# Designed miniproteins, single chains, continued (2): the designs that were tried, part 92

Each design is a single chain, and the fold is of that chain. pLDDT is the mean over its residues in the fold that is shown.

## One batch from the design tools (miniprotein)

Design m7192
Fold by ESMFold2-Fast:
Structure m7192 (fold): chain A 118 residues (1-118)
Amino acid sequence: MSKIEQLLREIFTSSEVTKELVRLIAEAYDVPFSLFERELMKALDAKSLEEAIEKIKERLKEAGFRENAAKYVLVGIAKVLRENLKSKNRAKILRDFIDDYLKNKSGMDVLDELLKLS
């Protein structure tokens, strides 16, 4: 089974973001797991991978998302890291990506569009 097929299975069957799921996400995008873990921890000022995941879940809740959306944010992070493997500012790029993701998908944008139709 390809790494992408394994990732799709875990996204549909797992309700929890495990270290194994994070490893699978990193490997599916050809990002070394150790690099993924290190840069994510730096971007979120976390002392562990588990703390970084919890910070993503907390920010998602504050933005009006479900906590299980964290796995989709992590997929986005892996893609961004893959595109920026040679960058010296990877942690800043990830932080900016997370902030933009949370802003652009807030429930307030849907409410604003509905108010324009009323």
Scores: mean pLDDT 70

Design m7193
Fold by ESMFold2-Fast:
Structure m7193 (fold): chain A 56 residues (1-56)
Amino acid sequence: DPEFELDASGDPAERAAALVRYAKEHPEFKERVRQVVAGLPDPAVRERALAEIDAL
């Protein structure tokens, strides 16, 4: 989805934070957002964001 294709100027942590915020506002897309986060290249950022989404 284009909503999960964040601008390249954002660092991985900012991108992950935006995805977590989107999952909080749209719980019906929580699982889809989780799949996008699971594809993030930075394992530390990925694991933290997945934990935040799973806590929702």
Scores: mean pLDDT 73

Design m7194
Fold by ESMFold2-Fast:
Structure m7194 (fold): chain A 69 residues (1-69)
Amino acid sequence: DIAKKVDEYYKKAIEDGNAGYFGEAFHLAVKNGVEKLKNSDYPYAKKVAEIVEKGRELGAQAVADNRAA
């Protein structure tokens, strides 16, 4: 379960104070899609999905701005 793995990495990052585990959580979320995380019951997986979606919105806005006249 991808949502469970993301939740576990996020918890591990908090427990160990290691930013690398945050990177692993976000990498899995981007690679496998955030939809499974958003629809899960894992609170940290949902939080990671929210952060990734916000990042995508900002990226899409930057692309749209680059297409402006």
Scores: mean pLDDT 73

Design m7195
Fold by ESMFold2-Fast:
Structure m7195 (fold): chain A 55 residues (1-55)
Amino acid sequence: SMEEIIEQLKKLFDEMLAAGTPAELALHAIRQLLRKELDEEDAEKAFAEVEKHAA
């Protein structure tokens, strides 16, 4: 489900930051992954949730 994808990507973001990846680059990578898995509308909605987690 979309909620499961969002939770997985929040975890991925946290893991990328722990590995020393700048937040800006981590968010860019996550945005690209969402665009591959979802349509543009759903990708933007899911990405907004990950950005809220990052803030």
Scores: mean pLDDT 83

Design m7196
Fold by ESMFold2-Fast:
Structure m7196 (fold): chain A 89 residues (1-89)
Amino acid sequence: EKAERLEELRRRIEETLERLREAIERKDFEGALEELERLAELFREVGELAAGSPEWEAFRAEFTPRLRELNERFEEVLGEEAKELDEAA
C-alpha cells in the first residue's frame, strides 16, 4: 500500500533527521555527511513513490523547513571549524 510505504519512509526520515542533528552538534562531520546521504536517498524514494500527488506536496511542506534549518546549522558549524583550522594553520 502506497500510504504504508510513505509512513515507513517518513519514520526513517524522522530517525535520520534526529541522527543528523546529533552529528552536527557533536561536530561529527563524517557522520553528518553520511546522514545527509541517507536523507537524499529517502527523499528520492518519496519523490518516486508520490511525485505529482497531494501526498508529495504535504510531505514537502512538512520537511522542507526542517531541512533548511538543519542545513543552516550545518553550514554555521562547518564555518566555525574551518575558521578555527585556518587560524591554527
Scores: mean pLDDT 77

Design m7197
Fold by ESMFold2-Fast:
Structure m7197 (fold): chain A 69 residues (1-69)
Amino acid sequence: GPARERLRRWAIAWLRSIPDPSRPLPEALRDALVEAVRNLDEARLFAVLATVHAERLDPSAAIEELEAL
């Protein structure tokens, strides 16, 4: 629905804004991002995105999973 599409697009945009990703994204964090978008859990999504951005984790796998939703 529109709320999920909005969260998905917002999450992808933030993940794409990570400068010079330096480390692989743990599978648990990728799964947490996807689950948060599926469940419309904005608080969890924002917390996980903040961690991924702060740690400069490679968002590629998470972006691919979110684009497949």
Scores: mean pLDDT 84

Design m7198
Fold by ESMFold2-Fast:
Structure m7198 (fold): chain A 96 residues (1-96)
Amino acid sequence: SALRDEAIATIEAAIDLIKREAPDDPVAQQAVADLQQSLDGVRNATTDSQLIQSLQRARDALVRFLKEGTASREAILKVIGHVLRLIGLILDLELQ
């Protein structure tokens, strides 16, 4: 599925970004753990409902990182980009 591949790529890119930009931040470490669980959920999803739940988990993890984490302005803008991509994927699944 093109949508599943895009979801996986988006979550993997977000994990790599947060690990690179905030390796010693406990909030970032928790966000990475939550994103890894959401990634596993996307890979194992057999229904659109399960896929939506996993994407919502990834979105919520990134939003928590934006509110509570510490990162550069450039990193923050890239994380916002990943949040917007996840919202778009959720909408595509819900509007089918």
Scores: mean pLDDT 89

Design m7199
Fold by ESMFold2-Fast:
Structure m7199 (fold): chain A 70 residues (1-70)
Amino acid sequence: SPREQELIDRLLARVDAFAREHDLSPEVLAGLKHHVRDIVRETGGDEKKAQELLDGMLRQLRLHQEELRR
């Protein structure tokens, strides 16, 4: 639906911003973009739940990415 696509686009924009800030590899970025689509599908387009799931995922990835860059 257009509403779900708008939510996907907003979450993808957040992922792209995170990828630029943290110099993510193309492979990791592709995985995050796939997860965004899964999150929106599984939450039925619930913006609050989708954002909370993405926040948790980005937090985990930030910690892991920091360790890998050392």
Scores: mean pLDDT 81

Design m7200
Fold by ESMFold2-Fast:
Structure m7200 (fold): chain A 76 residues (1-76)
Amino acid sequence: MEEVKKYIDEAVAAERAAGDDERAAKIEELGQKALEALKQGDIDTALLYLGEALSLAKTPEAQKALLKAIQTAAKS
């Protein structure tokens, strides 16, 4: 869980650094929903939220971080 949060935080930071605070906030919101799903053992729902966040990400750094989050969540 902490590793998934770390990657979500990295993706949010990358989008903010690119100057899109609105996209960063939406990715953060979806990431929080994914973390709550993981706490409940609902991996499928967590992967849906992380996939939606990945679809919003425009920086290569955010995309790589969210792919790592998805891979880590899928193993939980």
Scores: mean pLDDT 85

Design m7201
Fold by ESMFold2-Fast:
Parts: C-alpha cells; sequence; structure tokens
Structure m7201 (fold): chain A 112 residues (1-112)
C-alpha cells in the first residue's frame, strides 16, 4: 500500500526531528526511549548530537529552572506540531514528555 508506506515515512521523519529536538534540550533518556520504540538506529549524526548534549549537560546540574525551560520549549514545540498538522502519534509523544517533566517539577518543588 503506497499511501501506508508514505504515512510511515512521514511518521519516521517526524520522530527523527523530535529525537533531535529532545537531544538538544538535554532530554537524552526521552530521546533514547523514542529511538527504541520506533527502531531508529543511532547513526553518526545522532552520535554527534548526543555527545554535544552530554558535554553541555556535564557543565550543569539539573535544576527546577532547567526543567521549567524544558517544559516551555516542549509546549512551544507542541503548538508548532499542532499548527503543522503533525502525526497524532508525535503530538501524543510530546504530550507524554511534557506530563513527565511536570511531575518531575512537582517533585522538585515539594522536596525543596
Amino acid sequence: NPKAEEEKKRLREEVMELIKFLIELGLLNEAFDLMEKYNIPQDEELDKLIQESALENSKTVMTLEIVEEQIKALEEKLKELEEENASPEIIEEVRKIIEKLKKLKETLEKNK
């Protein structure tokens, strides 16, 4: 089915863009989870992005402010994806990550 293959290719491209966005935000665990779920191999481009993100993260301690910035960036990305009529699967993945980070934020605020 040519239409199903085209939709699958589009989803894979959207997943790849989300993975790169998560790596740039320092959300490496969330990026790795998506790579495993969608069977995206760790190629040279992803290796370079992961190394650059890991090096940047080595300079910072995860703080409430960093989590708030990550939530804001993902909420902005979610709005862009909704406006672009991105695949429902991608929109749902971003919403799940936002919810996970909001729970982390609540935990950090409660233990402060």
Scores: mean pLDDT 81

Design m7202
Fold by ESMFold2-Fast:
Structure m7202 (fold): chain A 67 residues (1-67)
Amino acid sequence: MEVEKLKELAIKASKGDTQAAYDLQLEIMSLPKDKAMKILDQLEKDLKDDKQAQTLVAALKALIQSR
């Protein structure tokens, strides 16, 4: 999946789209740990002004680090 699609899912999830939040989590969890972390770092940088998106990215980073 392209990074742009994951960014769109993160933006929709930050606005309360539960399906987008679920789809984002599944896509990130399907990736190798190193690739998932790189994408999450990029999303954190791209969405730095979106507090809800920042919270979501931090939660996903914690999940990836625990596996």
Scores: mean pLDDT 79

Design m7203
Fold by ESMFold2-Fast:
Structure m7203 (fold): chain A 64 residues (1-64)
Amino acid sequence: SKEEIAELIEKLKKAAEEGASPEELKKISDQILSLGADGEKLDRAGAGVLTGRLSAEEAAEVAL
């Protein structure tokens, strides 16, 4: 659901901020995609969250 996607986006943001490897970040992204997010929209949403332009909830809206 959208809330579950938002929680995973927040986890992705935290992992990226804590210096997680690209492989670890991809595992979280793959989980988000498995919940019905669009890959291209998720890339844009992820960039928005990491730059502070989007909240995790707003990013979940964009990723769907």
Scores: mean pLDDT 80

Design m7204
Fold by ESMFold2-Fast:
Formats: structure tokens, sequence, C-alpha cells
Structure m7204 (fold): chain A 120 residues (1-120)
């Protein structure tokens, strides 16, 4: 990918700060910090995210969908809600992490083909 995950996270946080309430943004930022730690642990130690970390991914997708809807991006909001359902349904928390990080990359890079593949 052309952007590092840290760059992707930074860009998502900047977008979310513009559209969410202060309280919702603080929740989103804390959830995303925990997911970034889970990603680092997965990449360095091969450990899958916990169920608590998976719930933070689900909550982050709900807030992303809400933010995109507030921006008038109704189709993207609906795609994020479908991805949330797919992520919740998986019994493999490493797959959940890959779906979540892929969604953030797709949004930041406007790679709608990647988003479609994640929903397949």
Amino acid sequence: APSSIDDVIKKILEFMKEVLSEEEYEEFEKNLEAVDEALDRFLTEGEAPTEEEKEKMINSLDLLAKAEEKKGNFELAEALRKLREKLEATKNNAEALNLFIGALRAIVTKDWALLEKLLA
C-alpha cells in the first residue's frame, strides 16, 4: 500500500474529528488506539485480537458509518454497515482485523474496488 497504517490512522482521525461530536470522537480515538495496538501485536507476535478488541472494531465501524452519513455519503455508510455485520459474524478475529484495516485503507485511498472485495 502507498500509505503506512500510521498515516491511514492519522487521516481517519482528522476526518472523524470534523464530523463527530467531541464525545464520539474521543470514543473513536480510544477504540482506534486499542486496535492499532492489536495490529502491532498480531504483526510482531502472531496473536489474534481479543473479543474486546473486536468489539472496539465494531464500534469504530458504527461511528465511521455515522460520520459518512453526516457527510451525505449514504452509499459508503451502507457499505460500512454491511462490513460491520460481516466483521461481527466472523469467528476468526484475525480476519476481523484484516477486514477493519482494509476498510480504513479503502476510505483513506478512496479505493472502492478494495471495499467491494472486502464485502464479497
Scores: mean pLDDT 87

Design m7205
Fold by ESMFold2-Fast:
Structure m7205 (fold): chain A 105 residues (1-105)
Amino acid sequence: SAKEEVERAAEEIRETIDYAAETELSVEQAIGQALRVMGLAWHAYLVAKKSGDKEVQEYAARLLEENARYAEEVLETKELSENQRFALEMSAKSLRGTAEAIREL
């Protein structure tokens, strides 16, 4: 179902954020992690849009917003390398932007 696809994307986003927070990243790896989060968020957007279902759209936006907030909390509370910080900042921004795009559907 669309809801299950959105949930799976959100779970993979959380795993990507946790990996970036716990792993020493090269510049290339940091960019790769940010792009992975962006791609998963965009997949959730496409699923929500294609569903035409307001409840699925609201749920998708909420899950992306919850993951953005989580990344922001990690950025505020954890000692991170420059590359880890970059990956998480870009992830949070892409999640917030994509959630906003879903809410405009």
Scores: mean pLDDT 92

Design m7206
Fold by ESMFold2-Fast:
Structure m7206 (fold): chain A 71 residues (1-71)
Amino acid sequence: SKEDEAKKLLKELIELAKKLKDKTMSDYLIQLAKAIIKLIDEGKLSDEEIEQLIEEIRRTIEYLKEKLAAE
């Protein structure tokens, strides 16, 4: 389901965030991702909102991968 895809991506985001040297950014991203997982689990997001969220999470994951690979 879209909910399962979004939660899988959010869990990947959390694992990438844990690797960041900037612990303030790491903690913020982990807290944000956990809050979004809770919203999905509580059924508070529409299918359209979940689709938009998946696209945003994918972009953020790519950004974090690039940031971790750079220097």
Scores: mean pLDDT 86

Design m7207
Fold by ESMFold2-Fast:
Structure m7207 (fold): chain A 70 residues (1-70)
Amino acid sequence: MKTYNVIVKAEDAEAARRAAEEASKVPGVLDVHVDEKSRTVSVSAESLEAAKRAAEAISKVPGVTKVEIV
Protein backbone atom coordinates (compact mmCIF):
# COMPACT_ATOMS: atom_id res chain seq x y z
CA MET A 1 0.00 0.00 0.00
CA LYS A 2 1.15 3.57 -0.67
CA THR A 3 1.46 5.58 2.57
CA TYR A 4 1.03 9.37 2.59
CA ASN A 5 2.58 11.70 5.17
CA VAL A 6 1.25 14.97 6.55
CA ILE A 7 3.94 17.21 8.07
CA VAL A 8 2.72 19.91 10.45
CA LYS A 9 4.53 22.89 11.96
CA ALA A 10 3.13 24.51 15.13
CA GLU A 11 4.02 27.69 17.00
CA ASP A 12 4.31 25.85 20.35
CA ALA A 13 4.24 22.37 21.92
CA GLU A 14 0.59 22.72 23.00
CA ALA A 15 -0.55 23.45 19.43
CA ALA A 16 1.52 20.48 18.21
CA ARG A 17 -0.21 18.18 20.74
CA ARG A 18 -3.67 19.48 19.74
CA ALA A 19 -2.86 18.93 16.06
CA ALA A 20 -1.83 15.33 16.84
CA GLU A 21 -5.08 14.74 18.78
CA GLU A 22 -7.21 16.00 15.86
CA ALA A 23 -5.21 13.93 13.35
CA SER A 24 -5.67 10.77 15.45
CA LYS A 25 -9.48 11.13 15.17
CA VAL A 26 -9.40 10.96 11.33
CA PRO A 27 -10.31 7.55 9.77
CA GLY A 28 -7.39 6.16 7.77
CA VAL A 29 -4.65 7.76 9.90
CA LEU A 30 -2.14 5.00 10.76
CA ASP A 31 0.41 6.80 12.95
CA VAL A 32 0.92 10.20 14.57
CA HIS A 33 4.28 11.34 15.95
CA VAL A 34 4.84 14.58 17.89
CA ASP A 35 8.25 16.21 18.24
CA GLU A 36 7.62 18.86 20.92
CA LYS A 37 11.19 20.21 20.69
CA SER A 38 10.83 21.14 16.99
CA ARG A 39 7.03 21.67 17.31
CA THR A 40 6.47 19.26 14.43
CA VAL A 41 3.78 16.61 13.96
CA SER A 42 4.19 13.73 11.47
CA VAL A 43 1.04 11.89 10.40
CA SER A 44 0.97 8.70 8.30
CA ALA A 45 -2.21 7.98 6.35
CA GLU A 46 -3.34 4.91 4.39
CA SER A 47 -4.57 6.96 1.42
CA LEU A 48 -4.37 10.42 -0.15
CA GLU A 49 -8.01 11.00 0.89
CA ALA A 50 -7.17 10.23 4.54
CA ALA A 51 -4.11 12.52 4.33
CA LYS A 52 -6.30 15.35 2.97
CA ARG A 53 -8.88 14.85 5.75
CA ALA A 54 -6.11 14.89 8.37
CA ALA A 55 -4.59 18.06 6.87
CA GLU A 56 -8.03 19.76 6.91
CA ALA A 57 -8.65 18.81 10.56
CA ILE A 58 -5.15 19.92 11.59
CA SER A 59 -5.42 23.28 9.75
CA LYS A 60 -8.35 24.21 12.04
CA VAL A 61 -6.13 23.95 15.17
CA PRO A 62 -5.05 27.37 16.55
CA GLY A 63 -1.26 27.73 16.46
CA VAL A 64 -0.69 25.49 13.43
CA THR A 65 1.53 27.48 11.04
CA LYS A 66 2.12 25.00 8.17
CA VAL A 67 0.60 21.77 6.84
CA GLU A 68 2.13 19.77 3.95
CA ILE A 69 1.14 16.47 2.34
CA VAL A 70 4.16 14.43 1.14
Scores: mean pLDDT 82

Design m7208
Fold by ESMFold2-Fast:
Structure m7208 (fold): chain A 67 residues (1-67)
Amino acid sequence: PSEEELEAEIAEALLRIAYAISVINGDTKEQILENLRRVAENLKAAGFDPEVIDRTLKELEEEIKKL
């Protein structure tokens, strides 16, 4: 895998881990969304690709809406 592919995988994994932790912890839909948005902003600030972050966040937000 390229460095870009690895960085994308890391960003996606971190967002998915944050989602899983919030769900396991029993957080509300609103709390899960707030937590994910904070993680997404922190990842963008750390220099991860905003397009990858926004795509993963959108997918997770759609999953939360179905809960």
Scores: mean pLDDT 84

Design m7209
Fold by ESMFold2-Fast:
Structure m7209 (fold): chain A 58 residues (1-58)
Amino acid sequence: PTFVESTRFPTREQAEKAAEEARAQLDAARPVTPITGYSVSVEATPDGYTVTVTTELA
């Protein structure tokens, strides 16, 4: 199954930090969670920045 989470941030700096933390957490979870793939994106929007995390599980 595929899981998608989106979070909005007021600044690019906060969004980039959140994206980096999300990637680190997913990498750390791989040994105990059946993660087959993931992607993390940061997109500029009129209201701020959106971080989207897509996780593929077995």
Scores: mean pLDDT 80

Design m7210
Fold by ESMFold2-Fast:
Order: sequence, then structure tokens, then C-alpha cells
Structure m7210 (fold): chain A 75 residues (1-75)
Amino acid sequence: MVEVPDLSGLSVEEALRTLEETGKKLINDKVPEDDIIDMLSRMVEQLTGLHTLTPEQVRRLRDLLINTHKLLVES
């Protein structure tokens, strides 16, 4: 199991970038799909537990997760 990055010291913008970078890194490293989904889910739970997201931030998170999922199914 890969260690979940600590998002508690980050702004929402920095946390979203960390989430995107982590997803891309795990895909490039050929980590199993289920492990990538578990990691991203844990990061989303941490983010939403630490911050109340604005509608714009929710949209960015949604778009990020959709794009990451597309990369997973294409690989």
C-alpha cells in the first residue's frame, strides 16, 4: 500500500495539484488500477474533511477525477 500524502498543510489549490500529480505518477509507475482508485479516494476524503469546497473547487476536483479515470482506462 502506497502512503497517502498529507494534505493538512496545503491550500485547496495545492491539494488539488498534489492529487493530480499523485494520480499521474501512479499511472506512469503502472500501479494497479484498484490501488490508484483507493489512493485518490483517500486523498479526496482527506481534502473534504479539511476544507469546505466552493462550487468552482468541486468542479475542478470533478474534472480532475474524470481526466484521471480516462488515463486509467486508456492505459
Scores: mean pLDDT 78

Design m7211
Fold by ESMFold2-Fast:
Structure m7211 (fold): chain A 94 residues (1-94)
Amino acid sequence: SLSLEALKTYLLAGLQEIKKEVPELSELADEAIQLIRDDAPPEEIEAKIKELIKGLEEYIKKSNLSEEEKQRFKKFIESLRELTRKYVEAAKAA
């Protein structure tokens, strides 16, 4: 499995990508980034990322995206969920 530092790096990169691709979620993404940087409790980080994922799901549902773009976002959400789960497990073990 990935180290805690590697998981942090990948999560932060994913959150920065959300800011770029979906500017309307930038504030929520920045809140998640700050919680990770501050080593906030894993439960708080998980809750904020779950909020962000709900925002992404609503964006996909309401936006006039191509099927290829929808599939790209769905894969991204799956990756974000997996990275968050691994991060929370690793952080709780530390």
Scores: mean pLDDT 86

Design m7212
Fold by ESMFold2-Fast:
Structure m7212 (fold): chain A 85 residues (1-85)
Amino acid sequence: MLESAEDQVVIDLLKKALETGNPSLQTAALLTFSTVEKPSPEVLRLAGQLLAEMSKDLAANATSQAQKDLADRLAARAKQLFAEA
């Protein structure tokens, strides 16, 4: 049974994704986060920070309305996670 060890794996992945800015790591970290049924406040805050950073990157580099809409949705999700943390 995974207790606290699952949170540490997610925390490490989220921190690495934030530090590197690598899109593949960002996707992997968010997918891993989505498997956590009851994330800790630290996991929620880190996932929110990652989504906010991805939103800013997408908004800055968006060449289509779909990319701008995705950036807005990522920002909204980040705010939701911060509120839950």
Scores: mean pLDDT 79

Design m7213
Fold by ESMFold2-Fast:
Structure m7213 (fold): chain A 88 residues (1-88)
Amino acid sequence: MTQEQVASEVGGEIRKIALELMSSNPNLRKDAAKAAEKDKDPRAKEAYEAASKGDSEKAKKIVEEETEERLKDEEYLKKLREQAEKLS
């Protein structure tokens, strides 16, 4: 994997751990709900809302989907560049 792909995967795992801790702790769930109301990013808002309700699986799924999209975009761009090079 590229260093960017490794960084994306590590970042995703750290976020999943944080959201799991937030969803399992009642006091942190209240903080997650407050963060969801203030966040303007729809995906971050939805992840915090899930954590505030104790739905760690949904929160982790959102982070996994973001990580997968990032990795897919990088792989797609790599293939596109390889094809352009062969055609040129």
Scores: mean pLDDT 72

Design m7214
Fold by ESMFold2-Fast:
Structure m7214 (fold): chain A 95 residues (1-95)
Amino acid sequence: SAPKYELNEEELLELFKELEKIAEEQLKNNSEERLLLSGKVDEEKGTVTITLGKVKPNPSDPSTSIITETIEEYVVKEKDLLAVAEKLEAERAAE
């Protein structure tokens, strides 16, 4: 299984900023490797499990992508995820 980390609001914000930087570099370099974040809500715990994976086109349906490798999983509080989303949106609006 992939490494699993519990992140607070500050750690999650730093993760998203680093992943955005990596995604921009991959796009600039025309990399065939793509990173994907997927989220699963646990309503009972009030948490979201975020999975970071590598994706490739689905060989059975090239219009879709599948996670070929799970790199890391992050467990975050839903309230911290919302707070990070608001901070990122405010930062983009200030540009």
Scores: mean pLDDT 77

Design m7215
Fold by ESMFold2-Fast:
Structure m7215 (fold): chain A 77 residues (1-77)
Amino acid sequence: SMEKEREETKKRALKLAIRNIAENMPIWARKKGLPPDVIEQIEELSQKALEALENGDLDKAKELMIEIIRLYMEAIG
């Protein structure tokens, strides 16, 4: 089914996006010189997002990715 192929492609793209955000946002936050408490929160959320991916909980991993992005965007103004 073309619909099933599209769904699988979207799931793979989402997993890649979550991994990319979780791995890179702590690095970008440190490079940007964000407050230490914000960096610590991003690092904690990133670890939880990667754990959710490992456990196959894609919905939780996506929620954590969105929270990481929100926290970073709020911190940079």
Scores: mean pLDDT 87

Design m7216
Fold by ESMFold2-Fast:
Structure m7216 (fold): chain A 65 residues (1-65)
Amino acid sequence: SSMQQYLRQLGDQSIQLGERYRQQGNYEQASIHYDDASRSYEQAGDLQRSEQARQRSEELRQLAS
């Protein structure tokens, strides 16, 4: 569906933003964008990408501390 395609695309964009922040050492912003990606993928029904993004967000959150 168009909604699932849109949500998957949002997830992909959030991953790209999160990766850019991670490369800059901004782990707090990186974790937020990976968390956004996880939610977008979950709403799109892409549970594997959602879980991978969630785990990455948690790892980045730990680095932000």
Scores: mean pLDDT 90

Design m7217
Fold by ESMFold2-Fast:
Structure m7217 (fold): chain A 84 residues (1-84)
Amino acid sequence: SSDDQEEFFALLNLNALRKEIEKIRTDDSLSPEKKAHMAKLLIEELGEIKKTFEKLNASQKLIDEVDKLIEEAQKVLEEFEKQK
């Protein structure tokens, strides 16, 4: 169904954002300041994605996945802000 297809692509997009969070955390070529800045931008993007999912009455699975990614990005932000 259209809803199943939309959920599948949403999960693929969220998985790409998870990989981006991991790259920010592990990329030794990025300064702590750059990592913190990139984490802030991801938190803002994930917040907008969550608002969109809530407006569209998206599945609890999608909302939970966004919340987990926001938590992971916030941990990256906190870690690299401490290194300034």
Scores: mean pLDDT 85

Design m7218
Fold by ESMFold2-Fast:
Structure m7218 (fold): chain A 114 residues (1-114)
Amino acid sequence: MEAREKVDELVRKAIQALSEGKYDEAIKLIDEAIKVMEEAGLPVPPRVLMTKAEAYLAKGKYDEAVKAFEEALARQPEPTPSMLQLLAEAYKKAGDTEKAEEYQKKANEVSRKR
């Protein structure tokens, strides 16, 4: 119970830090949440990895952003249009234009269908 509650609090604080442009703080809070999950034997949900990836993307750490988005995608059977768009942007900024175009087309198609 306590571990899950601490994780939820850390993730909420990380999302708030992201909205305030405090990317380093958001990454730190997410890393603390992952540590609490690992110590408690809990699986890391896709949303936690997505928050970390978005912070890296906003901070300009594109390789780290791609890795975190790919890890989140691996844990999410049906990715959202937003997830696919963010991954496409991360690939584009990392210099992988082929992957960026692939995921952008996927995101556009899913977004139009809803």
Scores: mean pLDDT 83

Design m7219
Fold by ESMFold2-Fast:
Structure m7219 (fold): chain A 101 residues (1-101)
Amino acid sequence: SSLLRTVLETVLELLKKALEALEAGKVEEAIKYLEEAEGILLLGRAILRLVGELTPEEEALLDEILELIRKAIEALKAGDLEAAKKALKEAIKLIEEWLSS
């Protein structure tokens, strides 16, 4: 759906900004971008569910992205930059693969 694509494109942009912030050593800025991405994903998912435009495969995709974003936030709050970058890169790759299919 066009709404799902817009949500994923917006989340992807925020995740890329979070990765750039981490590479610059700006941990608090990275957390802010990740929390903004989580909020947009949760709102988008709620709207898609409400209108019945979310397939089981799309719901599983959004759940996996949400879990990876939350893992990245938790890792950053624990000071584990390597774990945070890994989760963040996995989320970015998953979104890019879906958008290219």
Scores: mean pLDDT 90

Design m7220
Fold by ESMFold2-Fast:
Structure m7220 (fold): chain A 85 residues (1-85)
Amino acid sequence: METKKLIEEIAKKLEREVEDVINWLKKKGIDPETSSAEELIEKLAKIIVKELRESSSSLTPEDVKALLEDVYIPELVEKAIELVK
């Protein structure tokens, strides 16, 4: 998947504008202009999992799926699940 297309899909799922998602990613330390789609997914999934763990010290793959599947695209959800296995 192309990085631009990935960002468009993330924006659509979050119900936000593409430019808002780009600015959000840059604030999280992810450069969408130099990152591959795979690198962007990995970095963003790590940030999401870290933020979830700030609310709970015990986080299961099932919890991650339930919390993220309605908010984020499947590729991000699957990567976040892998990070907590």
Scores: mean pLDDT 80

Design m7221
Fold by ESMFold2-Fast:
Structure m7221 (fold): chain A 64 residues (1-64)
Amino acid sequence: MPPDPKGVARVQAALEALAEVTGKGLDDKLPSEYVATLVGVLIRSAAEDASPEEVREEVKRALS
């Protein structure tokens, strides 16, 4: 099956929020703790069926 479109949108929102808070993208040297935080938010958000907007705000809050 192709990936769930809502799941893909959550990943995109999380990466956008990471860039907005830290000024870094996937091509930058990211601390492992930032990666762990991002993955944790995405796992919880998938379980809770959160919107991409909710994921973006949670990542911003967690990294600020």
Scores: mean pLDDT 73

Design m7222
Fold by ESMFold2-Fast:
Structure m7222 (fold): chain A 92 residues (1-92)
Amino acid sequence: SMEEKKKKIEQLKKELKELEERLAELKAYRDANRSADIQVRLEALKYSLEHPNKPLPPELRAKLQEIVKVDNEIARLEEEIKKIKEELKELG
């Protein structure tokens, strides 16, 4: 029905706004930490070059995993936003 379609559009618009706000917050967080993140990546690269047959130290690996978690969450949110925008195009 037309009422069901309107309700679906309103729900999707609300979800889109919440996801876009969350994405903006995470991107701001990443940008604020950019210099520190670069330092961690450079330290990991230097260690790997100096110790090609050794795993990264646990503390350095943990720091890299946290950086990767943020990057993965940003990518996930961008994909969800894309899907909602595609649904909204089909509905309206």
Scores: mean pLDDT 88

Design m7223
Fold by ESMFold2-Fast:
Structure m7223 (fold): chain A 96 residues (1-96)
Amino acid sequence: GAAEVLAKEVGSETLTIPILDDPEEVEKLAAAKIALLMEKNDKDVVVRVVSITDEEITVEVAFLENTHKELADKELEELKKFASEEYEKLKEEAKK
């Protein structure tokens, strides 16, 4: 929508997600890592696939300026709910 036209990329980080036997666990791990980056930077994100190998998926997470906070907060909460246990596990590791 109109808000997307006003969004500006202000930085990015690369995430590597291991390919596991269960595709749902791969998606939950990806969601958990993205949620932690959104929370850490207090920004909405655009995710782009950089490469896919037999072992891992590499994605670029670009942070957005001028994003509507309510939408970013909703996306973050949905990712946290979907990631569930993986989010809590990575959050505890990030505190170290």
Scores: mean pLDDT 73

Design m7224
Fold by ESMFold2-Fast:
Structure m7224 (fold): chain A 83 residues (1-83)
Amino acid sequence: GPKEQALQLVERITSLDQARAAARLMAQALEEGGASDELLEAVRAVTTLPDLDSAKGALRAVIESLSDEQAELARQAIEKALA
């Protein structure tokens, strides 16, 4: 499903800059989709993490908390960040 696809795309992130770009695009897409302030804060916090492993771990944790509809938005955002 969309959640598993989003998690697979996180594994393709190879730099901290890509992880931060994915988090920014994901926050934008979720905000446009009407996500809660608490969820948006959690996603935006990923951009403040100092290393790739921490950022990827935080992205996975956020994705696992999403609905299928929100996970599809996350999948599209991460795919765009990897382009």
Scores: mean pLDDT 89

Design m7225
Fold by ESMFold2-Fast:
Structure m7225 (fold): chain A 81 residues (1-81)
Amino acid sequence: SALEEERKNLLEGLASFERDLAGLDEAYAAGEISEEEYRAALQRGLAELRQLKAHAEKLGLADIVARIDARIAEIEARLAA
């Protein structure tokens, strides 16, 4: 169904985000990027997650919304530190 395809696309988008975040965390830990660059990238990541959340909400995919909310909260906590 179209909903199953949208769900798959959202999960793929989330998986892509997780890979990008892992690479970003690794680069920062290795000293390859500055704190300012790391924080800017986290802010861009939050914008992407909020877009994915809005799409998941429109589709009524509450389980995906909950997963994205947990990740948004984690990144917001990192930025507040």
Scores: mean pLDDT 89

Design m7226
Fold by ESMFold2-Fast:
Structure m7226 (fold): chain A 61 residues (1-61)
Amino acid sequence: MSVEEQAREIVERGLREARELEAQGRHEEADKVVREMLTQVHALLSSEQATQIVQEVVEEL
């Protein structure tokens, strides 16, 4: 799996988990999941690439 594929998987899982937490009313935990996801993605990719992948995944969901 490429670094970009790993980053996309991290973003997809993080956003789905955050969305589920939001649906349960767990807004603070959802925000924490998103922040942790972004930290992991930015460790793998440049800021520009990370932003692009997050945007693509959000549009796909």
Scores: mean pLDDT 81

